# Designs tried in a protein design run: designed miniproteins, single chains, continued (2). Part 37

Each design is a single chain, and the fold is of that chain. pLDDT is the mean over its residues in the fold that is shown.

## One batch from the design tools (miniprotein)

Design m5255
Fold by ESMFold2-Fast:
Structure m5255 (fold): chain A 115 residues (1-115)
Amino acid sequence: SAVTTLLQASVLRALMRRRGESEAAIRERLTAYLQEVLGKPSWSLRQLAIVLAGEILGLSKSQLKYYFTKKGQKELIEKLKKESARLRAISDKTGDGEAAFRELALRTLIELLEE
């Protein structure tokens, strides 16, 4: 599950930050983790993040290809931010744990895509 993968990445990142690891070291470790989970050893963190976004948003293969372009990446980030805000509003209003976990996964994904 893309949600589970991103939640695990979020936990790994939090643990590395608590250990005083540099942001560069954290980025390298997250890249290696996602390469292993997705079976894509040569893919960049950005490419891996786009694939996970596609799974969470239920995107078709053709839509996913567009989001590998510079213009598509900008539109994907805005789409993820809109969905994150929607899930945050549901979680804040209802206490829905599924909405909270999906929002955390999307927030992690946005951070990975924003440099």
Scores: mean pLDDT 86

Design m5256
Fold by ESMFold2-Fast:
Structure m5256 (fold): chain A 93 residues (1-93)
Amino acid sequence: SALEEERERLVEELRRRAEEVQKRLEAGDPDALQEARELGAEAAVETIRFGAVTNPELAKEAAEKFPKILEEAGVSEDLKEEYVKKIKEILEE
């Protein structure tokens, strides 16, 4: 299905981005930690988006834990509000 193909492409893109950020973290790049947190938040939003279609209960559980995960990860307030809004919109559809 188109949804499965889109999910596979997105997972591959997120994986490549995660590998690049991980290499920068291992090299001691101070900006890489913040980028890793933001990438993790973006990956979680997209996982919830696809999960809402295939496993709504798991998506709801992930969404309930997401604000605390973002806060503990040190993601900026503006990005936290944006990601929480995106998850709410996903769960309402």
Scores: mean pLDDT 70

Design m5257
Fold by ESMFold2-Fast:
Structure m5257 (fold): chain A 74 residues (1-74)
Amino acid sequence: AAPALPDLAAPVAVRDPRTGEVREVSREEALRRIIRAANILMEAGYTPEEIARLLQEQGPDALLREAARIEEEA
């Protein structure tokens, strides 16, 4: 059996780094946004270690802001 997953339908407040709006999304959608942000950082030359450190120290908001900054400069 797989380990127990958190409730993926539970509402999570996530700030949109492009608009600054805080919106309630599903936990599944929040995770999808985090994964997308991590991929953007990796394409920009961030290492997996740097991404993990950013998540541990500053949380998902920092990851999303970095991804948005990179997208703005693209």
Scores: mean pLDDT 73

Design m5258
Fold by ESMFold2-Fast:
Structure m5258 (fold): chain A 120 residues (1-120)
Amino acid sequence: LSSNETTFLKQVYDYAKSNNVPPPPGYDSLDEYDPLVTATLALALELNGELTLTDSQKEIIAKYLESQQKDDGSLGKNKNSSNDSLTLNVYNALKALKLENYVPVTIEKAEIYLKEKGLL
């Protein structure tokens, strides 16, 4: 992420902490800033109508999640870990917000992973 993109996500994190927003599925807390957790949370807050994201911000978040996706299609705390609940939540949010035009390969890889896990 660029400095400006990091600033935007940190503003989302500060909002979530101030409003006692629960952590996204697959995470225990929001005790410290994590860009993957915060990007996932930003999409969930947009989907729930709690945030209004610009098309540019949605593209930035989608492409960031693409950069964090593992070769097997999963997402996790780092590139050596997988979290099925996080992967499912990100997949559902990207589909519900119609972001497949920004990251079609990311969505396809996540769908294959989730089907192999019996989650779709």
Scores: mean pLDDT 78

Design m5259
Fold by ESMFold2-Fast:
Structure m5259 (fold): chain A 62 residues (1-62)
Amino acid sequence: MKEIEDTPLSSLSEEQQSEFIEELAKELGIPISKVAGLVSAIVLRDPNITVREARERIKERV
């Protein structure tokens, strides 16, 4: 079954997107602005990327 993690980031509410960015920044120990920039770049390249895949992409990059 699909969870919010399998939902495209672009389809999330602004609140959900902010929460995702903040939590990921905290988990990785990097600034929120860095995570936001990486997320923006990833979504621009793949606008249908899921929350889960975006998280993995950023972790692989860091």
Scores: mean pLDDT 76

Design m5260
Fold by ESMFold2-Fast:
Structure m5260 (fold): chain A 71 residues (1-71)
Amino acid sequence: AKAYLNAAKAYAEAVRRLAEDPSAPLGTIEQALKAVQAAADKAIELSPEYGKEARKYYETAQREYDRAKAR
């Protein structure tokens, strides 16, 4: 449970770093975003009380991906 929440946070940070790199392929950023979503969904599945925190990590990663898409 906590491990998946920590994974979602780590993948969200990876999305942010990739979005800041102009040479990073959009597909690579998209794969990292999917990892955030999968980890967040699993954290919520195992521990519904993590819902708010897990969604925050996903929302943050989605914003960074949307910025990268506008490149």
Scores: mean pLDDT 80

Design m5261
Fold by ESMFold2-Fast:
Structure m5261 (fold): chain A 99 residues (1-99)
Amino acid sequence: LSKREEIEVVAALLQILVHLTLEHLRKSDDPEAQAYAERLDEASERLSKAVDEGNFEETVRAAREIAELMEEAAKKGLVLPSDAENVRRLAEQIEELAK
């Protein structure tokens, strides 16, 4: 696979995990969960746009932001720590591929 194709595949996997997390957070009556859902949705939209445009720098930035939001949400008990770890690993893989 080309570098762009590999980044597109990893970003797609990251977006699937984010989508599942958004569904979970949006079902919560917790205002903090709703706030994280909004921030994750915005970061996911930026990731999607950056990938479509072939903007590697912005793809890495958006992926890191998603990983940071997932870690914060996991510390607050809003998402599973394992989901935050998986997102972090995917973001690290995107960063390595973008070198």
Scores: mean pLDDT 87

Design m5262
Fold by ESMFold2-Fast:
Structure m5262 (fold): chain A 62 residues (1-62)
Amino acid sequence: HSAQQLAYWRAVIRAAKAMSRNAAQFERWVDQILDVARRTLDDAVVAEVEKAAEEAIAEFKA
């Protein structure tokens, strides 16, 4: 998988986190991000993006 693609999607997730007021709003943003990723990226890159999203949601809830 492309490290540059993963870095881009991690940045998108971080931007969504910064714009979110609560966990539910962030989870809705992440769902939309993952929908786009699943349609545009290879399965291996999608798995890394999904893992990054899961970690970011867990950190937001901490």
Scores: mean pLDDT 82

Design m5263
Fold by ESMFold2-Fast:
Structure m5263 (fold): chain A 62 residues (1-62)
Amino acid sequence: GEEAIRELARRAGLSLEQARGAAEAAASGNPVQTAAAIHELTRGGLSREEAERLLREAAAGL
């Protein structure tokens, strides 16, 4: 839900719009878009494990 997207935004230093876009990319099932979203989250300071977990939670909440 919205809470998972807000948490992703907070943890990754993204806007809510950017976090929603990342969650939608993961929800799309497109591996290239998902990999790009994970890369952006890790550039924002998250570990790969944290990025994958938070992105999965946000995508499931759409």
Scores: mean pLDDT 80

Design m5264
Fold by ESMFold2-Fast:
Structure m5264 (fold): chain A 70 residues (1-70)
Amino acid sequence: VEEEIVEELNEAGKKVDEAVKKGSTREEVLELINETAEKVLKLMMITVGKLAEEKQGDKKLAEELKEKAK
């Protein structure tokens, strides 16, 4: 799961670099950043839930708490 966060950040970096090279608008670049931030936040929430599951063995409770946090 941590690798997924790194992968999302790397992909975002490539997309921003390409957008800048093509002279994209400031708004388009900000949209890409916002999309990445939302994905990363969601992955972090899932990661915390996974860690709670591994320690407690209660995956369903951890998942419910993650849903409530939205």
Scores: mean pLDDT 69

Design m5265
Fold by ESMFold2-Fast:
Structure m5265 (fold): chain A 66 residues (1-66)
Amino acid sequence: DLAQQILQGGQIGAEMLKSLGQPDAAQKVLELSQQGAQAAAQGNLDLARQLMQEAEKVGKDAAAAA
């Protein structure tokens, strides 16, 4: 289930960002992952991909800044 995989990835990423002292970025990653999972569940794979890409960028930028 793609939606479940997106949610799991978002939770793992958010936990890592919290451990790095980036709670605001962790929350954004969770929000984007929830939106991406919802888009995937609705069959909107283009939107799901865009939201996942945004979450990945937010996570990487925040981790690099930590």
Scores: mean pLDDT 83

Design m5266
Fold by ESMFold2-Fast:
Structure m5266 (fold): chain A 72 residues (1-72)
Amino acid sequence: SVKEAIRKAATLATAAGIAYIAGDDELARKLQAEISEIFRSLGADDLAEEVENAPLEDFVKVTQKAIDKIEK
């Protein structure tokens, strides 16, 4: 469901933020790619591209904005 997909994206975004702070850029980028795929699966290709291309320092913020747009 859309609600389950959004919850998963939010959880993965939090995990990616923690990985980035810990210096695990490889894990952070892997989680970023997984979140992008979630948005693509919901038909939100523009939001998926925003998430996929976000710098790691802005990634959590970009993902939260994408979630806010799809919940409308």
Scores: mean pLDDT 82

Design m5267
Fold by ESMFold2-Fast:
Structure m5267 (fold): chain A 64 residues (1-64)
Amino acid sequence: KEELEKKLREFVEKNPEGARAALELLRQDPALALGLLRKEEGIDATMEDAEFVEETLERLLKEL
């Protein structure tokens, strides 16, 4: 999970608008959101990680 959090932090810092879009999509369609994160950002998260990804993106976006 530490590597996953690091990649999510890099994503939020590099593309905060994309991170907000990913968070919105994750709340509506977690499978599609995680697939796009893997394809476009190289973030290899599974459905088991969905809550962690949502919570981490929400927290990191608030820290901006």
Scores: mean pLDDT 80

Design m5268
Fold by ESMFold2-Fast:
Formats: sequence, C-alpha cells, structure tokens
Structure m5268 (fold): chain A 77 residues (1-77)
Amino acid sequence: HMVELSEEDRKRLEERINEVKQRADELGLPETKRKALIRLVESAHIELVLTPDPEKRKQIEEDLERRIEAIFATPPL
C-alpha cells in the first residue's frame, strides 16, 4: 500500500515529533522512551492519513493522546 504524504502532512508530522521529543528531553526521559514516543506519533499519523472516516480519526487521535499521556505519566528513570 502506497502512502503519499502532502507537504502539509509531512510538516505536521515533523512538528509533532519535535514537540514530543523536546518535552521528553525537558523531562529527562531515557532514549528508549523518546524513540517509543516518536514511533507512536509516526504510526498514528500514518493511520490518520489513511483514514477518511472522521469518527475513526477521532478515535485514533484520542488513543494517541492517551498513549502519549501514559508514557509521560511513568516516572523518569
């Protein structure tokens, strides 16, 4: 399956990744957690681009937010 991201989609993905990475760095998260966050955002963004259904897009966004929250809620080690 071919996924072609628009310029806007690519920019949005990069901004989201940078935002999450900066926040993780500020909180002192280990490299493994930072990589997990980046992968999570990438996966969710690809799914959103492939999903035309607004209701399902909402579910994907909510699931992404909850998973990001869970990683950040785990105490830094």
Scores: mean pLDDT 75

Design m5269
Fold by ESMFold2-Fast:
Structure m5269 (fold): chain A 58 residues (1-58)
Amino acid sequence: DLKEKIKKIMEALENGEITDEVIKIIIEMYKTVEKASEKELKELEEQAKKLKENQKNG
């Protein structure tokens, strides 16, 4: 889904044609990225915590 949406946006940008459909895709991607960023931040926090705990086990 994301790859297909990105491809459509890139094609529209290359042609200079920004349509209502492209705008809708951009908004949907923004919402998806926002959710993905939250997940990535949580994963980084968990990894940092594990690194601290591993140092104590040595």
Scores: mean pLDDT 68

Design m5270
Fold by ESMFold2-Fast:
Structure m5270 (fold): chain A 60 residues (1-60)
Amino acid sequence: DEVDEVLQKAIEAKTKEERREYLEKYRELDPSVSQETAEKLAELSGEELAKVLNDRRIAE
């Protein structure tokens, strides 16, 4: 699943800029995700992002 692969790469990203890049790709695959949501997620650490995805089920 391409969406899951992109989100996993975002979680594994070492920098905020790299994470933003993957979350931008996630938005291209799922246009229902807002720019604002993607930007907020990009500000999180990998650990925080993984928690948010689990809690909010945004990857569903």
Scores: mean pLDDT 73

Design m5271
Fold by ESMFold2-Fast:
Structure m5271 (fold): chain A 82 residues (1-82)
Amino acid sequence: GEYTVTFPAEYSKSGPLTATFSASETAAQAGSKIQTDYASDLTPEGKAAVDNLTLVGESTGATAAQVASALSESGGATASEV
């Protein structure tokens, strides 16, 4: 399967940002990919949200649901499994 991470407009200079990742990727790998592919579009708040994604991934091998929970706690980014 795959999962989709959606960052609200406050985390991206270009409005809400949606990125899709393989289920074989950890939350930490997904965070690294967002930093690489969207670095110029991320606000400081977006970078903090991606750091939270990385922390969740490093602690567990987190699922999409755990990523969504962690990002929601950081103030409004969402992830969903597809």
Scores: mean pLDDT 62

Design m5272
Fold by ESMFold2-Fast:
Structure m5272 (fold): chain A 130 residues (1-130)
Amino acid sequence: LKNLSKEEQEKLIEEKVKKELLELLDELEADPRAAPLRGPPTPEFLARHPDFPARVAEPVDLATIREKVENGEITTVEEFRELVERMFDDWEVTTPADDPRLADVRAVRAEASRRLDELLKKENELLSLL
């Protein structure tokens, strides 16, 4: 990186982060435990959780997060992590304690957090070279 401009180095880091975030999204979307998070709330979900629209002003799902990464609205691991955590929080606060999907979604959240911590460390290591 010593023979590249700072701007060129930053662009390479952003492109690498984008690829890694899209790869993580592909993995999350493929996980059957993440099925409730793949798209917007279904009519069936809203029928069981009528307070969801009142409690969640701007619902976020995996498809919305993907669009933001692809459009360049999210360029850092930290921005991605905050949006992913908001998605999980919004789903959990409207989901009853006896919902059989709760344990599966929480397991996915824990795995996503672990992967994001690894990506954040890697991004910080790259940025430290600027």
Scores: mean pLDDT 77

Design m5273
Fold by ESMFold2-Fast:
Structure m5273 (fold): chain A 89 residues (1-89)
Amino acid sequence: MIKEIEENLKKILEKLGLPEEYYEEVKEFAAKLEELLKNLPNLPEEEQKKFLKRLEILKELLEETADADEEEQLELVKRRREEVDKELA
């Protein structure tokens, strides 16, 4: 799972044309997730459920964005900006 998350994040960054500096952030994030997963059995039940729910949401988001074309990603960002501008106007 950690390897899948890291690979999916890299794929999204490549699709978005983001600079190499984001690659380091993804690496740090993956390392942090690995540490958390190793300690997961030692966490209280409530914290475990919270963590798993966050991972599920992240996985769904990564899957949705990974399947989108660069053009679709740009359109989504553009539409989000237009909606915000419309609410503020």
Scores: mean pLDDT 54

Design m5274
Fold by ESMFold2-Fast:
Order: sequence, then C-alpha cells, then structure tokens
Structure m5274 (fold): chain A 74 residues (1-74)
Amino acid sequence: MSPKEKAEEELEKLEKEFLAALSKAPTDVLYQRILEAGELARETREKLEKHEDDEEKVKEILKEYKQRLAELVA
C-alpha cells in the first residue's frame, strides 16, 4: 500500500469519527461543520495527490489534517 493510500484510509477514518462526534449537534450547526470538514478533506486529498511518493510529506499533511479536524469538534 502506498503512503498516499494509507493516508487516504486514515483520512476517511478520522472524518467518520468527526461525524460521530457531531451526532448530538443541531442540524444547522452539523451541516456547517460537515461542510467545513468536507473542504478540509478535499484540500488534504489534493496535497496527498501532489506528494503521493513522499512518505514524510504525507505524514506531515495527515498530522495537520488531524489537528485541524479536532479544532472543528471543539
């Protein structure tokens, strides 16, 4: 499995965990945060595509995504 493929799987897992954390939020708040998380995921996937063979960069990008996603849950 390439570094990019492994990071994509982790990205999907983190996004699912984020959505689960929002399950008790009002619908309008939930929608806004899902939209923001979706934009972040798209940006992260674009960065992963550009650095798919660079394992160190892939790990850095995923770490930043995880941190920013956690901020959206807070």
Scores: mean pLDDT 76

Design m5275
Fold by ESMFold2-Fast:
Structure m5275 (fold): chain A 87 residues (1-87)
Amino acid sequence: GLEKLDPEKLKEAAEHFRKAAQYARDGNGEEALRHFDRAVELAPGVLSPETLARYRDLLRNGTPDELQAVAKRFEAAAKLLEEVAEK
């Protein structure tokens, strides 16, 4: 699980999820996707393959409202990774 990963990599992944959330809110799906992909590289298993594919599609093709929704999910993922890293 995530608890077996390096805490520093989990913190770095959380920072990338927070940046992805900010870019998604700003309507910059391209930069949001770049940070999202980096976060999932650093924290493999944080999201299922199906959820990864869905979020990538939303960042490429989503409406502003969908980008706001995915940003909230990225913030939740960042919080989870930060909590795991502190244990």
Scores: mean pLDDT 86

Design m5276
Fold by ESMFold2-Fast:
Structure m5276 (fold): chain A 74 residues (1-74)
Amino acid sequence: SAMLAEMQAELDRVLAAARKKGAAEEDIARFRAIAQRALDIYLNSPSLEEAEEKLQELEEEQKEEVERAREAAE
């Protein structure tokens, strides 16, 4: 419960930062969905190490997707 509360607080901070930078509500909803997938990985992984590896892969994929979208806008 404490861990989930901290992860929820971090998600709220990230979403607030994105909104403050002008992200659309649709993008915020997408970020929230991705974060929920990360939480599901964490909760359902057989070990902390495996969860961290899968979470790192998910974050990297999303960063690359955001970067590609940013480059396409230029």
Scores: mean pLDDT 73

Design m5277
Fold by ESMFold2-Fast:
Structure m5277 (fold): chain A 95 residues (1-95)
Amino acid sequence: MIEELKKEVEKILLDAGVSPESAKQLADFVAETLKKALEIEDENKQRTLILKTAIEVMLYLINVEGVDEETALNVASRVAELMIEAYKKAKEERK
């Protein structure tokens, strides 16, 4: 599940023209942040952390990788969707 999230995020970043090194680092960051979110008991704080992570990915793409705003926003939106799907699956498996 977490490894699948990493691979999907890395693929989206590579498809957007992000370097392989940065794509791997950002995918690792997204996966580690989801692990931390799942350890938080407060659902509102979990959702806030997921949203904050998507925003941080978007800002990194714009400010560090020089990705255009439209592409960065599209990537961040897709990353947020994948994190939410993985979060829901993890919650279902714990019941």
Scores: mean pLDDT 80

Design m5278
Fold by ESMFold2-Fast:
Structure m5278 (fold): chain A 93 residues (1-93)
Amino acid sequence: SKHKEVVAEAQALAEEGNVAEAVALYMRALMEEAGMPEELIERTEENLKNLSMEDIEKLSKKVEEIAATNDFKDIEDMRKALLELAELAEELV
């Protein structure tokens, strides 16, 4: 599926040291699957591109935590978690 392909691509980018691009790609995929507005997705991507590497690593860890604990079975919980991540990215810029 599209999600599985994006996860593999994001992991490859992270292993190459492109952590910011990996986080942005994976977060876009999660936000698209959760049905979030494109305007919010684009704003979040822009914020992620303007974060320091240290802040990107913090967000990456939080994204992994959310992905591990929210089993994609409850789309409302996933949407809420993604909104909190989007707000955190905006605060860190």
Scores: mean pLDDT 73

Design m5279
Fold by ESMFold2-Fast:
Structure m5279 (fold): chain A 83 residues (1-83)
Amino acid sequence: EKRQIYADALEQMAKIAKEAGEDEAAEIFQQIADKLRAGELTPAELAEGLRKAFSKITNQETLDKIHQILEEAYARIQELERR
């Protein structure tokens, strides 16, 4: 469940980045999402991938939208852990 929530968020972030013309960031988010769904992504690879993708985004509005999605995913995961 937590993995799926995060993977769904990463796919949504990839879509937003692609729609904004941030193709490199979109590709990185999609690759991370795919690896996460496959259970092949280490926490270090996730952190590095996110850092790299964010560094590729040049538009502040796009960054803000992507951060919002990530924050919503974190909130959902925390709620799931509380139960």
Scores: mean pLDDT 79

Design m5280
Fold by ESMFold2-Fast:
Structure m5280 (fold): chain A 118 residues (1-118)
Amino acid sequence: MKKAEEEYEKGLKYFEEKKYEEAIEYFKKTLELSKDKELQYRALLGLAAVYVRLKDFDSLQELLQENPEFAEELAELLQKLYLLTEGNLEIMSEALLMKAKGKSEEEIEKFIEEKLKE
């Protein structure tokens, strides 16, 4: 694995362990190390997932401001997921992480539908 991808995988692992501060650290390291736009966007999705989970909307807004090349796409995704999850930030956070992991739109929509029935 490339070093940036290794830091990204650590971010995902810490998120799954609910170690959100460590997840933030490793996703930020991924952004610093990677010149690959796809991996940068995946790391931004991971950071957005953490900030949504923590209800840290100030950090989420800062993330959009610091990453203007991805800001429109990420903001549109955040709005769509908020509506699809009926404002359930826990489900929205999990959906963002699924997208960071490269899950399809169909898999993410099915996940949201199943979680809203619980």
Scores: mean pLDDT 87

Design m5281
Fold by ESMFold2-Fast:
Structure m5281 (fold): chain A 88 residues (1-88)
Amino acid sequence: LSDLAPEELERLVRQGLAVEAVGYLLHNGDVAPAIAAAAEALRASGASREAREAVRAALEAAGYTDEQVRALAEELRRLSEKYREELE
């Protein structure tokens, strides 16, 4: 998030993966370590397909469904928009 443009966040949200969105939510206290590790691996790999599948698998293993991943992406999209307003 600190090095990612809001437009990139929207693109990731539309893809339903929201890796950087999940990364931003890692600032909240109650996030599974597997999600943090998967997000870091995806960042390091430049969002390869294998890394994206690993993030999805980690979210599912942590009890998140596809619907919940979409909900997280939508919440971060709103947070990104609010952050954009605060930074202006």
Scores: mean pLDDT 50

Design m5282
Fold by ESMFold2-Fast:
Structure m5282 (fold): chain A 92 residues (1-92)
Amino acid sequence: MMSLEEAAAKLGLTPEEVEQIFNFLNESPRFASLSPADKTEVLRELLQYVIENKLHLMDVVAEFVEAVENKDKEKLLKLLPNISEETLEKLL
């Protein structure tokens, strides 16, 4: 799997844009409670999902936030197929 830096580069994201996405995700209390390493892994998985499925980044980010708020485990597993069970449980 690609790193966060590699995925961001493939989508043409600047470091400032990556920080803006983290700021948006941190508006979700459950995402905000994750460790920095878990936050990085979640964003990496989301960016990889965007690249592999040729989707719009902000639509996927919004879908993720909605899935966290709704405790939608099936949607979270679709967006984050390789996420650890421990990190997934923290988002639910």
Scores: mean pLDDT 85

Design m5283
Fold by ESMFold2-Fast:
Structure m5283 (fold): chain A 75 residues (1-75)
Amino acid sequence: SAAEEEAIAALRRAYEQVRDMPEDVRLQVLRTGGREVAEALGRERALRVVDAFAEELNLSPEERAALYAGVDEGA
């Protein structure tokens, strides 16, 4: 959906801003992003968004875990 595509684009923009920052900063941004997506779209749609985003960028297991933690907090 357009909302899911925009959410993925927003996560890409946020991650690009912190790509070269320390891991703890990147994980914090990813957790916040997952939470915001879940608050906006609900758990089921948020999981589709964060899965697509994580696959697209080949995120680490720790970065993926941060996104899922955010979704759980936002749902």
Scores: mean pLDDT 89

Design m5284
Fold by ESMFold2-Fast:
Structure m5284 (fold): chain A 75 residues (1-75)
Amino acid sequence: MEELKKKIERLEKFVKIAEEWLKTRPDDPAVLRSLAEAYRELAEIYKELGNDSLAETLQKKADEYRQKAEELEKR
């Protein structure tokens, strides 16, 4: 339990920092891809904890950032 809480804390901190960086660099596909992975991992953890509604919301965020990264990677 405590281990999962620490992992959530680290992921939430990363998301906050990365989203702040994204405000200055909105077209950085690497940052967008990293945010997608962080949100996906948070979704998996919350699903494991039994919060399916929050997990679905976080998965949607992951999908949105992944789609933006893919669009920006097209030449």
Scores: mean pLDDT 81

Design m5285
Fold by ESMFold2-Fast:
Structure m5285 (fold): chain A 74 residues (1-74)
Amino acid sequence: AEEALREAGRLAARALEELGLDELAREVREGTEEAIRRGLLEELKRQLRAIAEWLRSIGLEEEAERILELLEKA
């Protein structure tokens, strides 16, 4: 569960960096580790799902699908 969430967070942050959203990517990386440490796993899943759905809406379907698959496993 935790490893799948870490990987989902890493993929989300990387996609954001590729879009030039470096500050948001940093927030996602730091927020993912903080949420895991604090046990806020369901809140983290909701936030990462929202990012994945947004990525899908702007045409990054492949990146979105990879994130969503990891969240389902987590």
Scores: mean pLDDT 84

Design m5286
Fold by ESMFold2-Fast:
Structure m5286 (fold): chain A 74 residues (1-74)
Amino acid sequence: MLSEEQIREADIAMLRMEVAVVEQALSNPSLSEDELQQLLATAEKVKKRAEELGDKETAERAQKLIAEIKARLA
């Protein structure tokens, strides 16, 4: 059984990987509206979970990605 601290560290590591995947996907300027909407949903989910876990850095990264995706959709 993992400790609560070890579980929290694993969850944070997973969120950091998810935000990095969204950042890499956004390097493509040719994304469709549907692809941008899927990335937006992922980034919003990551932000919420990062805020719940107290990972301010990942939450701020996700918020920046949300703003960029919304700007591309406008």
Scores: mean pLDDT 83

Design m5287
Fold by ESMFold2-Fast:
Order: sequence, then structure tokens, then C-alpha cells
Structure m5287 (fold): chain A 80 residues (1-80)
Amino acid sequence: MTIVEMRVTVKPGKLEEAKKTILEVAKELGIPTEVVEVSETELLVKATAPSKEKAEEFVKKVEEALKDLAESIEAEIKEV
């Protein structure tokens, strides 16, 4: 199993849109994902992927989907 943690800083007013977008990507890939609102502009994303390759695909798709919504994305992939 592979754990993905992402810290997402969103553009002002884009928190809910970014959160929905992340959850939609997770649903499409079948990846169990939790999104926590840290502040009005910060989301913490925790996901559990079946493989490192699937984790990398998830991160890439989230980054692509959020390119116009996020100011920064920091992703960490941990193999368990």
C-alpha cells in the first residue's frame, strides 16, 4: 500500500471547488481519499493507493485538475 499526503494552497474563493475536484479525481481512480480544510486557502489531502504507480497517477491528475485553482501543491508519497 502507498500513502499520499498533499498540501494544497488554493486561490482565494476556490476552496470548495478544489475540494470537489480532488474528490472527483479520487472517485474516478477508486482511491480512498480524505480532504481536510486546514484554513480558508489550505487543504490537506490523505489518500491510500494500492501501488506507487497508482499514487503517482493520482498526484499527477490532481495537479492537472487543480492547475487553475491552486497556487501551490506539495505532494509526498510513502510506501507502506
Scores: mean pLDDT 84

Design m5288
Fold by ESMFold2-Fast:
Structure m5288 (fold): chain A 68 residues (1-68)
Amino acid sequence: SRREALRRRILELRKEVLKLTDEIHKYQNELKATTDPEKKAELQSKITELRNKVKELMDEIRRLEAEA
């Protein structure tokens, strides 16, 4: 059914959000341990990109939940 397909998609997106959140935490820990300015800038850029992707996925989840 459409409702079951929506629920499966929401669960898939929630798993992706959890995975990306874990990656953000790993990069934040690496950032704390890093003294190289170039590596710090790269890690900060990656964290920002991942946070933006999480926001987009959470927005999609909200839209799908409104349909379910």
Scores: mean pLDDT 87

Design m5289
Fold by ESMFold2-Fast:
Structure m5289 (fold): chain A 54 residues (1-54)
Amino acid sequence: DEAIKRLGRLTGKSPSTIRKELKDSGMSLKELIERYQEGGEITEEQAKELLKLA
């Protein structure tokens, strides 16, 4: 979906890679977005926009 595509663009990962991370980690998309924001891979503002789509 759109949130996965945007997260891929922001992190330089393919949508398929992000879907695999979700499946392998057992995390929700919301949890994965929060992890990337905490790790500094995306900004707080970018995370807020993505969470509206998740």
Scores: mean pLDDT 80

